# Designed miniproteins, single chains, part 2

Each design is a single chain, and the fold is of that chain. pLDDT is the mean over its residues in the fold that is shown.

## One batch from the design tools (miniprotein)

Design m37
Fold by ESMFold2-Fast:
Structure m37 (fold): chain A 94 residues (1-94)
Amino acid sequence: SKDEVIEKLRELKEIVVEELKKAGKEKEAEAFGKFLDSYIRDLEEADEETARALLEELAEILEGISVIFEKEGLEESAKKAKDVAEFIKEVLKK
């Protein structure tokens, strides 16, 4: 489940970075990429308890980011962030 979350975070990074670049938001694209790379690294190194806490935090952050992306007209990024947040919540129920 952790490896599946990491895969979905990599997909999210690609979609969001591309859409932000197309919108002319190069600095925001770089910042978002670094943000997700940091979470991916922390998740890869984390024990089960730490990984669970990181996933709970990340799901809330991605829900908030999805709302911001929707307001900014970044529809693909908003949808993918919401989908990944929902997937993380399902992983946490197991």
Scores: mean pLDDT 87

Design m38
Fold by ESMFold2-Fast:
Structure m38 (fold): chain A 65 residues (1-65)
Amino acid sequence: MKSENVKRLQEFLLSQDPGVAAMFGVTEADGILDEAARRAILRFQRLSGLPVDGVADEATLAALE
């Protein structure tokens, strides 16, 4: 499935240092919630001190701002 929230998270990770997107398993900001995107969300939530639920919700998006 596609999600604008997932795409925003992917774009954020791709805008960091060259190794960060690779560390999270993100190669493209396509907005598709596949296994790699879900793992990236979980890792980002854990790193940011957010609830680790794998959902790119408002709290997750607020952490990108």
Scores: mean pLDDT 72

Design m39
Fold by ESMFold2-Fast:
Structure m39 (fold): chain A 70 residues (1-70)
Amino acid sequence: MDSAHIEAIVRSLVADGVLKPEDAETLKKIMLESKSLEELRKKLKEAGFPDETIEAAVTARKVVANAESA
């Protein structure tokens, strides 16, 4: 997933109120470094993100990946 898709996901999560604006850059870095949904979940848990934020980020990444494959 490229940085533009990750930026769009992060902006959406901030707009939905599930991600704090100050945590946006940290989430972007973790999403860029994570090569799989399982790795993304693990790294977000290790960074101390709430379960709600983790599941929203994972779901958004799945939606974008499915759109790119369709």
Scores: mean pLDDT 77

Design m40
Fold by ESMFold2-Fast:
Structure m40 (fold): chain A 105 residues (1-105)
Amino acid sequence: SELEKAIKEVRKYIEEELERHRELLESKGELGIAISDFRLLAEKISRELELRRKGRLDEVEEIEKLDIAEAYVYGLGLLKGIPEEEARKLAEEFKKRLEEIKEKV
């Protein structure tokens, strides 16, 4: 189904982002974490702007209240047509896994 394809695509982006974060952490330590966090912030802002352009202002307000990592995945999920509840679950999963990587430093 179209929903299953969208979820698979977002999960692929999650895995790629977690891998990049691990590589930055292994090569640059705490600086790697800072670089990754700035990158996620830029992606959050980019997704907020895209939703604003599409007139989806209620979703922008929700994203502004979320953690940077959650906002990244949630915004991506919404833009890919994933329902709000499922997009929130993907965002929460990403945040948890990202925090687990950061704790290993």
Scores: mean pLDDT 82

Design m41
Fold by ESMFold2-Fast:
Structure m41 (fold): chain A 69 residues (1-69)
Amino acid sequence: MVIEAAVLDGKQLTENEVEALLKLPDGSEKRVLMRFPGNAEDAATRIAAGGEVEAEVDGEKATLRGIPA
């Protein structure tokens, strides 16, 4: 399921992976390993700075699907 979430905390682990604490639309918090398709160095930096994301969440993993404008 693709959701919009606010990043409350983020740590860049690799060029393609960020450990993120997400605030979900229901107000709950979830820590996930967020993976980016391809080279996402700039996107990882922006998300770690507390941006909003569209992500497909599967348990403790997430895949970035978009960054809202």
Scores: mean pLDDT 70

Design m42
Fold by ESMFold2-Fast:
Structure m42 (fold): chain A 101 residues (1-101)
Amino acid sequence: SWREGGLAGRELGEKAYEAATNEGQRAGGLAARKGGEAVLEYGDEMPKEDADAAGDSARGGGESALKGVETGKPEYETAGAIGGIGALTQVGLYTGKWLSV
């Protein structure tokens, strides 16, 4: 569900952002949070399949960003940013809005 994915991306991304100890972790958490927020705000304007995919991207970003903080591994920081930005891109392309991190 896009609502579940968006909520997870927002909450886990926010948690990662607040707990971050370096710029990569902060960027990943912020991207996941913004991705989740965008999915929650615009998901009902999108086709269900596209909204669900954006929600999954946001959730994956949030989970990875938090794992990056927990482990200190750069690959999770990068995955957090990719997931969050992926959600923002999907929402932006559908809604015609340029959404930023």
Scores: mean pLDDT 85

Design m43
Fold by ESMFold2-Fast:
Structure m43 (fold): chain A 83 residues (1-83)
Amino acid sequence: KVEELLKKLDEIEEELDKKLKEAKSYEEALKIILETAGEIQALLAEYLKDDPENIPEEVLEKVKELEEYLLKKAEEAKKKFLK
């Protein structure tokens, strides 16, 4: 269960990177980032549905890393497409 969740989070990050490479505008990049954030939240909500306190430390660390990564990608997109 935990290993599967971590794998799904890694797959989400890989798809984010692939989609962002193909993004042609800031609006498109922002939409991709927001959709990715929504996917992460939905996945976590489903996992935590029965026991919010039973989330492993590894998952919490991975989610924090992904949230920081999304913020970084948003700033990069802003700088790239506002020229």
Scores: mean pLDDT 78

Design m44
Fold by ESMFold2-Fast:
Formats: structure tokens, sequence, C-alpha cells
Structure m44 (fold): chain A 74 residues (1-74)
């Protein structure tokens, strides 16, 4: 029933978080930044699908913080 659709949405959120974490990590590595926080958030989203949206939000926050720090340390 409706729960099956909710499970599919959770799977999509987990995949989105993994893809975003991988993209962010590669970008950080190219800029010489530590990519570990991005990769860890992607892994946590896989382990806790119900919190995937929360971890995606944390990932975006970390990416923004790293970008700001990079710009200020030029």
Amino acid sequence: MEEEEEKKKLEEAVKAAKDAAEGAAKTMEMLGLDSAPARELGEKAVENPEKAWEYLGELLREVAARAQAYAENK
C-alpha cells in the first residue's frame, strides 16, 4: 500500500545523498580540500535511510562552509 511508495522515496533520497556526497567529495579533492566529511555523510544516509534528508542537509551545509573557508584563505 502507501508504505511501499514511501520506501521507494526513501531509496531515492538515499541515492540522491550518495550521488551528492560523491560529487562533493570529488570537487573538494580537486580543490585540495578534505573530502572525508562529505563521504561520511553519504555513508550515514545509506545506514539510516529515514535520516537521509537530514544528512543531505548537513552535506550541503558542510560544502558551503568549506567553500567559504577556501575563499577566505586565499
Scores: mean pLDDT 74

Design m45
Fold by ESMFold2-Fast:
Formats: structure tokens, sequence, C-alpha cells
Structure m45 (fold): chain A 61 residues (1-61)
């Protein structure tokens, strides 16, 4: 399971790759999403779980 503070690499179904830190896991029925601080842009991204192909844990440093 992923939790706030975890460093992850997220592969999206459209082939995009997001590397960042989990800020929040939103468990709203029908609208589950992951809030991630993107390492490249320093932007907060809300990624619907339905758009995620795979999540790969990274080193917590």
Amino acid sequence: PFKPGDKVQILLKDGRLVTGTVLEVRRIPGKESLLVLDDATKEVREIPLSDILAIIPKDAS
C-alpha cells in the first residue's frame, strides 16, 4: 500500500511517466485519485487511479 511521503514512479495508460512523492490517496467512490508532487515540475498532480497502469515504489531517501 502507498502512503503520504512515499516516493513513486507512476506509469499512466497513455504512456506518460510521472516520478514524485505521494501527498495524499483520495478514496472517493468512483473518483479514487492520487495526489503526487512531481519531481520534474514541482507541481502537485491529481492522477485518477483509473488512468494509472502501474505504480513502482522508489527509494524513500
Scores: mean pLDDT 76

Design m46
Fold by ESMFold2-Fast:
Structure m46 (fold): chain A 89 residues (1-89)
Amino acid sequence: MEEELELIRKTSGLETEIELNKYNVPVLVKYTAKLLGVSEGTARKIIEIAIEKNISVEEAMKIVIETDEEHKKEVEEALKELEKKKAEL
């Protein structure tokens, strides 16, 4: 429960960091990679889509799953973990 709450709080913080520092992509990539447990390459793809389309990180993850076969598996696993943690609240 506490780890799930912390991840959701950090995810909410990530949306705030994107708004405040959307031009500081390298910092957002490292933060996202650690938060979601994905590679920096995968995190960069997610952040670029989220910023370019002005959408949530979760919506960007869904787009990566549909459009990017190279990163699809890693993002699918990260999204399932995020959804599971949200469901436990």
Scores: mean pLDDT 68

Design m47
Fold by ESMFold2-Fast:
Structure m47 (fold): chain A 88 residues (1-88)
Amino acid sequence: MALERWLRLSLEALDEPHATVYLSETLLRLAEQADRERAEAMDEDELREVLASDDPEARRLFARGLLLALEKEGVRIRVEPDEPPFPP
C-alpha cells in the first residue's frame, strides 16, 4: 500500500480544515482504542469501505491503520510532540 494513497484518503475522509495534517495526541488516542489486529488485517479496499461509513468506530480503525502504514514505511508525517509551551 502506498503512503500517498493513505494520505489522500485521510484528507478526503475527514474533509475538515487541516484535521488530518497532524498526527496529534487525539489521533493517537483514537488509534489506541481501535483493535490493532483488526486494523492490521485491513486491505485498501476494506479501508475505502470503512471511510465511506459515518461510524466513529470506522474512524478509529482508519486512524490505527494509518499509523501502522506510516510505521511500516518508516515515515513520519507531521507528528508534533505534545505542545511543550507552558503559558507562564
Scores: mean pLDDT 52

Design m48
Fold by ESMFold2-Fast:
Structure m48 (fold): chain A 129 residues (1-129)
Amino acid sequence: SHKEATDLLIEWGGKLSELMQKYIAGEISFEEAAKEILEETKELVKKLAEMGDEDGALAALSLGSDLILDMVDFGVKQGLPKETIVEILQYAIDMYKEALEEFDFSEEQRERIEKLIEELKERIKEIES
């Protein structure tokens, strides 16, 4: 239902905020925070897609991508190894590709997700430069 989808998005957002605060405070590693954010996003996307809320699933992927890119920028500024950052970006790309293959997104929604994947790939190129 719409209420169930909204409740899931709120719970997800709260957990992501907690993980980001722990990472910024130095309580957990970049790899631990980023992988947990991506796994939570994957679980949410699966639940929303199974409920027929492809718009909600796309919103979760979009917000998750923005958060991972913000984390990457913070990690680069902190001097984290390029290999570590690239591994996380590749993990995100693989997760987004899996979502495109597993769920019945519209052509317009697929194009938007493919654009998110392109933005993640472009960030890898910038870091490897």
Scores: mean pLDDT 85

Design m49
Fold by ESMFold2-Fast:
Structure m49 (fold): chain A 64 residues (1-64)
Amino acid sequence: SHMDEHQRLIDEFERELSRVMDPETVQQYVDQVRFALRTHDLSPEQLRALLDQVLAEGKARAAE
């Protein structure tokens, strides 16, 4: 189901972000993504694009 695919994408995102950020910051980003999912009926493709963008921004920030 779309819900199962969404959960898989979020789990992968959280795992990757946890490599470059502290747990509190990771939880903040995960909460923001979950809020977006509740307010916008995102397809798995749209969610993947959003997560890729946020992950890239997080990695860039951590590299400073």
Scores: mean pLDDT 79

Design m50
Fold by ESMFold2-Fast:
Structure m50 (fold): chain A 90 residues (1-90)
Amino acid sequence: MEEEKKLEEAVKEALELIKKGYHEAANEPVSSEPATQARVDAYIEAHLTEEQLKKLEELEKQLKEAVENKDAEKVVEIGKKAAELLASMA
């Protein structure tokens, strides 16, 4: 129960970090409304280079593996890396 809650909180934290990175890159204020996944995906497809897209795909693969392994710490680490990649576009 505690491990599942920690994993859920880690996934939420990782997604919030990615959302913040997106808003910084898009030069948008961090709103109380979450950025939709479709909006984030559209921005990524339009603005990332082929090399950056490959890095993001590798991070997504690592995130899936970390979730499957219930590694909350790794989930947050990957979220930070994805957020840094998106923020570097600002």
Scores: mean pLDDT 66

Design m51
Fold by ESMFold2-Fast:
Parts: C-alpha cells; sequence; structure tokens
Structure m51 (fold): chain A 88 residues (1-88)
C-alpha cells in the first residue's frame, strides 16, 4: 500500500513538474498536493489526469485505513474542481 501511494505521488510530481521529496506529516502532504495542483494549472497540464491520480490516492489511503490522508486527498480534489470552474 505505501508503495502504491509513493507511485501515485511520484506520477503527480512528474506531471506537474514538481520535485518529489519524502513527506513526513499531513501538513507536508497537504502543501505538496497544493503545489502540484497549482503548478499543473499554471503549466496547462490536463487537470483530469491530476483528478484521476487523486482519486487513486483516496482509494489507497482508504485501504491503508488512514482517514487523515483520505481527507487531504479529498481537499485536493475540491481544489482541482475550483480551479476548473475558474478556467471556464
Amino acid sequence: MKEKLDEILKELAELAGVPYEKLNSYEEFRDFLRRIIEAAYENGVDLDKIRKLLEEGIKVAEEMNDKGLVRIFREALRLVDAMERDRA
């Protein structure tokens, strides 16, 4: 499960052009996902690809029984939805 999470985070980082570093806290995780979404939006990355990876992250976090991580991924999805509304 942690290996699947790491794979998702690396793929998000590569799509957004953001360096991936080991995350040690929920605050670091939240800041990392925010930076990814902001960079992806700025660089014209397909936000649907970001959304799909965040949905995979929710599923993995649920399998890990990590409710804090599930909340963080759901907050990130809401940010993606807000940015797509601003783009329209």
Scores: mean pLDDT 81

Design m52
Fold by ESMFold2-Fast:
Structure m52 (fold): chain A 106 residues (1-106)
Amino acid sequence: VKEKILSLIEEQIEFLRRAKEESKNSIVQATLDKIIDLLKELGAFISQTTDPEEIKAAILRTAALINTLIIYTQSQVPEETKKLTEIKELISRTFIEMLRLLEEEM
């Protein structure tokens, strides 16, 4: 289960790295870099943590931070709102799947 969660995080990082390379907007690129860093930190935490409740708290905290970053970025670059909303929805689905996988172990 933990390996599946870590795999989802790696897949999400790769998607965001690709989205960053395709973006021409420096503010969007900076936000995607910050999200990638948050996901790397989450992955590292999950890899060394055994308590499912601590993992769940970390997932929820990371999701909240990512949502805040995207909303803030949309306020700075309103023309990118559609693209940022699509990225936010994809990340949200990934986090819901991580939580579902974790609940199967609890």
Scores: mean pLDDT 85

Design m53
Fold by ESMFold2-Fast:
Structure m53 (fold): chain A 98 residues (1-98)
Amino acid sequence: MTLRHIAAVLALIERLRERLERAPEEVRERVRELAENGDVEGAARLLLEAGLATEAEAELFRAVETKDERAPALAEEYAERHPEEVERALEKLLASAA
């Protein structure tokens, strides 16, 4: 996994967190419960059904959490669609290494 791919994953997590903060309490609590129980598939499905994630975002989230071999390719696709967000995440990641 390259730093660019790590930055793409961090950008996705940040976006999902922002959307969850604006979501109804019951949705946030259910996502937390599924995540704490290791139900990656259930968490990804709920994010899709609640309109908090796109299919592409949910697939990347699932691939990262399950250590799927497709995760780097999905992270690259995310970076191509969200170049400014990924660039900001990459700058923060590089700054923290200094």
Scores: mean pLDDT 80

Design m54
Fold by ESMFold2-Fast:
Structure m54 (fold): chain A 80 residues (1-80)
Amino acid sequence: MSFREFWERVLAIVEPVLSEEEVRRWREAVARVEADPTDMEALEELTELLELAYSRASPEQRAQVDAVFAEAAAEWRAAE
């Protein structure tokens, strides 16, 4: 799973609990990190948006996000 694919899958689950501006900021932060993986400000923005979305998400949405994280972690471990 690519970095963009991972964050787009997470966004698809939590988009209903985010504003249009927060969704735009999420997509921009993903694009910034893809262009420069050392962009700590963009990584911090993604982390803050994820925490915000997770705090607003239903238990079912959180379970879906957790599943995407588990899948990504398994794929990234297999790739290393």
Scores: mean pLDDT 81

Design m55
Fold by ESMFold2-Fast:
Structure m55 (fold): chain A 75 residues (1-75)
Amino acid sequence: MEEIRKELEEFFENLGQAYLRDIGLEDVSEEKLLEAYEKLKDKVNSLGDALEGYGKDKTAPKDESLIEELKKLAA
């Protein structure tokens, strides 16, 4: 849990609060985001690689499907 939370914090810190507003996740609690992340983690094996990539490049996510799925699961 704590490890996943830290990875999500780094992910969102790199994206910035403005981007979270743009995709509609600014009002979603961290607990709901973690629950959505766990559901996505069970579906795809590449989530860890995606988070690591964002940490290194610190660019906007190119995998929009993951963001959209997170948004749907968190809603």
Scores: mean pLDDT 53

Design m56
Fold by ESMFold2-Fast:
Formats: structure tokens, C-alpha cells, sequence
Structure m56 (fold): chain A 79 residues (1-79)
């Protein structure tokens, strides 16, 4: 994998971990802000608009976010 893929995976892992923490606290506003910031950073890095589906993430709850973060971290380490 190239360096950009590793950095994207790392950014996603960190963002998803923070979302999981916010959801565990019951702070959906904080979780939404974290996802919006991650979407902006991804759009800038990729050079095109990226929209993260907040509803799908919230449906799975904090545990789903932690699992997604672990998968993204593994992807970052694989490159």
C-alpha cells in the first residue's frame, strides 16, 4: 500500500475511536463533529468530496465504532 492509504487509514482509525468515546458518553453532537472533521480532512487529502454516513455509524453504536477503528488501524499497519 502507498503512504497516502496508510495515512487515510490512520486518520479514520483515530476519528472512529473518538466517535466511539463520544457515543459512550452519550454525546452525539461531539460524535457528529468528529465525523464532520474527518470528512473534511479526507476530502482534502483525496482532492474530492467525501461524505461519511453518520446514521450507519450511530446505528451500530460505540462497539461498532471501536471495531471499525481497530480494522482501520490494522490497515494502516499493513502498509
Amino acid sequence: MDRESAELARLMSEALRKVAEALEEGDEEKARKIIEEASRKLSEMLGHPVELDVSEYFEGGAEAMRRAAELAEEQARAS
Scores: mean pLDDT 72

Design m57
Fold by ESMFold2-Fast:
Structure m57 (fold): chain A 74 residues (1-74)
Amino acid sequence: MRAELLEEARRLGEELRDAPDIERLTALGAWIAEQLAAGRISPAEALEMATAFLRAASPDAKVTGAAPGVRESV
């Protein structure tokens, strides 16, 4: 069950590889919410699904989420 859902998440990531980040995250969130509502995964498993999706969407991408820096007070 979980392995099949992880594979599905990975497939969705691959299909949305060329989509903008916001669209990919929206699709991921919607898909995870659907699985949670259907009782197919737990909240802890949702993190695993999200990771599989994101890795598939950007297999060769460098780690993102870096804050470029803090703006100092003038």
Scores: mean pLDDT 70

Design m58
Fold by ESMFold2-Fast:
Structure m58 (fold): chain A 85 residues (1-85)
Amino acid sequence: MTFEELLKKVLDKLLEEGKITEEQRRKIIELLENSEDPVATFIRIINAPLAPEDKEDQELAKKTELSEETQKEMGKIAREINEEL
């Protein structure tokens, strides 16, 4: 599975569960597409709730406008999808 396929599945599941809006989905995709390393940036966003002292990761996560609970769920879904492969 490519990172783009993983990202699509994660965001689609969050949208289906009503945990993000279509606008938030677009913002996350744009943020990752504009990053130098989309995979590393995604990992930093999903792990930001686990590292509250990491100010750089907290600022990055804030740009997604996701709640801490939604960021944790996004990380959980990404791990579950990756484990099924």
Scores: mean pLDDT 75

Design m59
Fold by ESMFold2-Fast:
Structure m59 (fold): chain A 92 residues (1-92)
Amino acid sequence: SLFRKLLEALRNGDVEGAIQALKELIEEIKKNPDSDHPLVREARARGLTPEEAQKVAIDVLNELIERLKKQPLTVEEFLAYSRELLDKKLAE
């Protein structure tokens, strides 16, 4: 899966591979309103529509891409930052 490829790239310090996997995840989320991606599922669990959940997930993934361009992240740092970004978007 794309998420597995993302985590493997992060573990290996492959920033370009991680960014590519994130871009591919964004395209898959755009194609499927009922995406099983964890970010989409969590946003929907908090009462967002499928379209709102997709938008929030895509916004979070784009911010993760911009963060990775500045400095590498470990898997743990990536997951923590993803949650922080999601919580900020859901508080709006």
Scores: mean pLDDT 82

Design m60
Fold by ESMFold2-Fast:
Structure m60 (fold): chain A 85 residues (1-85)
Amino acid sequence: DDNLKLVEEYKKQALDFVKRILSKTKDEEAKKKMEETVEELTKQIDQLLEEYRQTGDLQKFTQALELIRQMVDTTLYLYRLSSGK
C-alpha cells in the first residue's frame, strides 16, 4: 500500500528529526518531557495506522498524519523554550 509506505517514511523522518533535537537538548526536564510526549504520540500513531490497515478508514490515516506533525511541532516548541534560557 503506497499510502502506508509514504506515512511510514514520514514517521521515520519525523523520528530521526526528533532524535537530532533530543541530542541537542541540555535541559533535563525539557528532554524528559519531549521523550514522554514522543513515546505517547508514537503509540497513538501506531494504533491509528493499524486501524487504517484493518478497516481502510481514511480518517484514521489522516489522524495519524496529524499526530506525526504534532510530534515534530511539540518537540520544536519544547526545544525552543529550553534553548532560550
Scores: mean pLDDT 83

Design m61
Fold by ESMFold2-Fast:
Structure m61 (fold): chain A 96 residues (1-96)
Amino acid sequence: SGVGVVDEAHVEKLLEKQREYFEATAPEKAEEIYELFRKMVEKHVAGTLTEKERLLIVAEIAYLQDKLEELLEELKELGAPEEILEYVEELIEKRE
């Protein structure tokens, strides 16, 4: 009903759902992933989250979830800048 409007109750519910999702998809890394996601949400709510910082956090989460290839394909489809694509590719190489 908020059309994407962030409120305290909505944020709390998103954090709960994301914790459950991370525990289901990457149980060994769920705590690390959750802390990165929580940091991103807190900065977003505070109005201090930059686009670059958001993308870096998303890439780190994808690295921990072993979903960098999925992220890379999504970013390519969205026409993300080459600098962002190169960063994700570097993370894939670092993992291998």
Scores: mean pLDDT 73

Design m62
Fold by ESMFold2-Fast:
Structure m62 (fold): chain A 81 residues (1-81)
Amino acid sequence: GDAEILLKEAKRLKEEAERGIKTAKTEEAKELYSQALEVTTRAIEILQAVGRGSIDVSLEEVRQLIEEARRLIEEGREIEE
């Protein structure tokens, strides 16, 4: 379902953010990747809690977090050349 697709995407973005933190040459890029890591971790936690029935939130909120993480990762890459 949509939640499973979003969870897979969020996990991939989290891995990209973690890689970005390790490979970044500038503090500015590291900060952007760190923010992306926080956002993707939050999205994963929400999706897992929704899957367990622990919380009831809109998947649109999670989609917005995933879009934000993508933007942060892209900005970090642009700073790194």
Scores: mean pLDDT 84

Design m63
Fold by ESMFold2-Fast:
Structure m63 (fold): chain A 88 residues (1-88)
Amino acid sequence: SEKEIEEIRRLAEKAKEALKKGDVEKAAEYANKLLSLAANSKDEKVREEGLRLAEEVAKLAEELGFTNLAEGIRERIAELKEQFKKEE
């Protein structure tokens, strides 16, 4: 869905902006919303793009020293990858 792709891209950008500002709580909020949209979508393209963008957010969080947030995001990505694999 074009609408879902637009929303997950918007959330990823907001998460990255929050990280650059040091707002770890807001970054976690946006990242979790992005991952929830990917988890609840039946569109494989939305799922793939959502996990890819969440990985970018986690990498930026790690680079900026927000290691706990990066670990939490990556844990959720791993869980969703396993769930999606079982649906194939």
Scores: mean pLDDT 87

Design m64
Fold by ESMFold2-Fast:
Structure m64 (fold): chain A 65 residues (1-65)
Amino acid sequence: SMLAERIKEAIDTLSKLTGKEVSEEQKEEIVKLVLEGRLEEAAEKLSELTGVSKEKALAVLKSVV
């Protein structure tokens, strides 16, 4: 899915920006949450993994859907 690839690319960008590594398994979990429409949960998990605020994580995820 092109959407799944965009989500993973956004996660990789935040990972590089914050210096926090996100595993492929963790990326797949976030992708699944976004595809299920569970954006709040996806943003919370991304925030926890990268150290960015939930608000910033949510904005990033909304920008790619």
Scores: mean pLDDT 85

Design m65
Fold by ESMFold2-Fast:
Structure m65 (fold): chain A 100 residues (1-100)
Amino acid sequence: SPEIEQLERRHEIALERLERVPEMPVDEQVFLLRTEVHLLRQDAEELNASEEIREKIRETERLVEEFVRTKTPEALERAVRALKETLGMLLEHEKELLKQ
């Protein structure tokens, strides 16, 4: 599916961008992390993702909002880690769909 291939490519690019997040100004970190969580919610609906993936997205959103509130390096690390894990789960699901 061209749509699934586009999502896979977007998620790969998102993972690469997350590696640079610690180097960004705080306002850019907040914008990028919030935008990514918003897009992940939309992607999960489009992919009809499992409840496990949807729950992981909810937990990731909670960690991102904790970072937005506290702006600590520790909260940033937790939010980035959760986003990477969630993106990894979606990428694995997308690869399985593309084999069909």
Scores: mean pLDDT 88

Design m66
Fold by ESMFold2-Fast:
Structure m66 (fold): chain A 97 residues (1-97)
Amino acid sequence: SKKEEIEKELNRVFQKVADELRKLLAEGKITEEEAKRVAQGFADLMDAVLEGKSLEEIKELAQKILDEARKTLSPEAVEVFEKAVNEILKIVEKYKK
């Protein structure tokens, strides 16, 4: 049940991220490649959470992905990913020790 609850909350965050990326794409503020990179970064973090990695390991992975995103993506794309990371970390802190 705990894993199912985590997965449900992560899927809610993913849907919100997808909606925000779709809006930014429609407004011409990000590229399809940037949207794909944000979605992939989220997927990598979601996999780490569902695989049972520790909060510390997830924070390290999130920081690594964010640092790379800040070098390669627009500020608008980075903001979407930063918001997603913050929501994922709150979920992990709630359910993982």
Scores: mean pLDDT 84

Design m67
Fold by ESMFold2-Fast:
Structure m67 (fold): chain A 94 residues (1-94)
Amino acid sequence: SMLSEIHAEMAARRAAALAADPAEALRIVGETVDWVTERLRQITDPEVAEQVAKAAVAYLSDLAAEARARGDDELADAIETLRDRFVAEAQKLF
C-alpha cells in the first residue's frame, strides 16, 4: 500500500505540475522532491526505497522532457538540476 500511495501522490503532483505555469510547476516539483526525500528517510526496506527513488527520477525526467518538448528549455534545465540533486541526496541514504 505504501508504494501505491506514493505512486498515486506522484501522479497527482505530476498532473498539477503539467497544468501549472512554469514558476508554479517548478515550485510543485521542488516540493515533490522534498516530500519524496523525507519519505525515503522513513523507509527501512532498501528494495522499497530503491523503487521509490526510481519512481521519483522517472517523475522528474518525464516532466523535464515534457517541458523541453514544449520549448521551455529553462524549466527543463531547472527540473534536471533538481533531479541531479535528488539523485545525489538519495545515494547518501543507501
Scores: mean pLDDT 85

Design m68
Fold by ESMFold2-Fast:
Structure m68 (fold): chain A 110 residues (1-110)
Amino acid sequence: SGVEIAQQALSYTQRALDLVSNGVNDPASLVSLSREASSYLRIALSYMRQLGTPEAREAARLLDRALRLLDEGVSGSTSEGLQLSRQASALAQRARDLTQGLLDRLKAAS
């Protein structure tokens, strides 16, 4: 159902956000945690693309941008990686908030 898909997208987006936050607070782990976060963002992005609503498409756009920033960050300096991880976190937080709003609306419609 759309509710289950939105719940999965939200869960994986939150897991990615937690990993990025840990990487920003522990730069020695930044690359490994960013790679793991990218894996979870790809799963969340796939679920949002399955929903296909306008809000899901906007959340997917934000997740795709966050994913690209994290992937760029693992190839650069630690300073660049930290900056890109913070930018990716902000985009993923916006996607999480949109996904939560979508989930709440889908539950209310059920």
Scores: mean pLDDT 90

Design m69
Fold by ESMFold2-Fast:
Structure m69 (fold): chain A 64 residues (1-64)
Amino acid sequence: SVREKVIEKVEKFYKEGRLSEEEKKKLLEHIENSNEKELELELEILESFERMIEAIEKLIKERE
């Protein structure tokens, strides 16, 4: 489901050290209260952030 994909993205960001435990908890609480349309938008936002972070990491790697 879209909800499961959103939760997986949040858990991945937490595991990678991009989110604190407090931030993860707040995001998961927000996701739990979101409807399907909101979850689809949240997934798109998280996927966009993931692509942005990957691009930044590639730029940093090229400078090392």
Scores: mean pLDDT 80

Design m70
Fold by ESMFold2-Fast:
Structure m70 (fold): chain A 97 residues (1-97)
Amino acid sequence: SSVFDTLAENLGALIEKLETASEEELPDLLLQLETELGMIQLAMAVLKEKLPPRVVELLKRALVVLQRIVEESPNEAIRERAAALIREIQALLATSE
């Protein structure tokens, strides 16, 4: 699907930014990730399709980055937000198997 190809490109670029982000950049990047996850959920609902393998692999990569943020960030609000996004991604992956 062309829609999921575009979402995968956006998600991949965002994950790369999160992997190299400073603490000051994390709030805006986590908000962008939350928005992207919402767009993925909307695309699944509209198209009535399961997640493509490329999107699944990118979501798994996002989990690794978010887990690092939960473990390493000195900011409690950032850790809590990353943990919430981990739960959202895990729910998406579970319903897409």
Scores: mean pLDDT 87

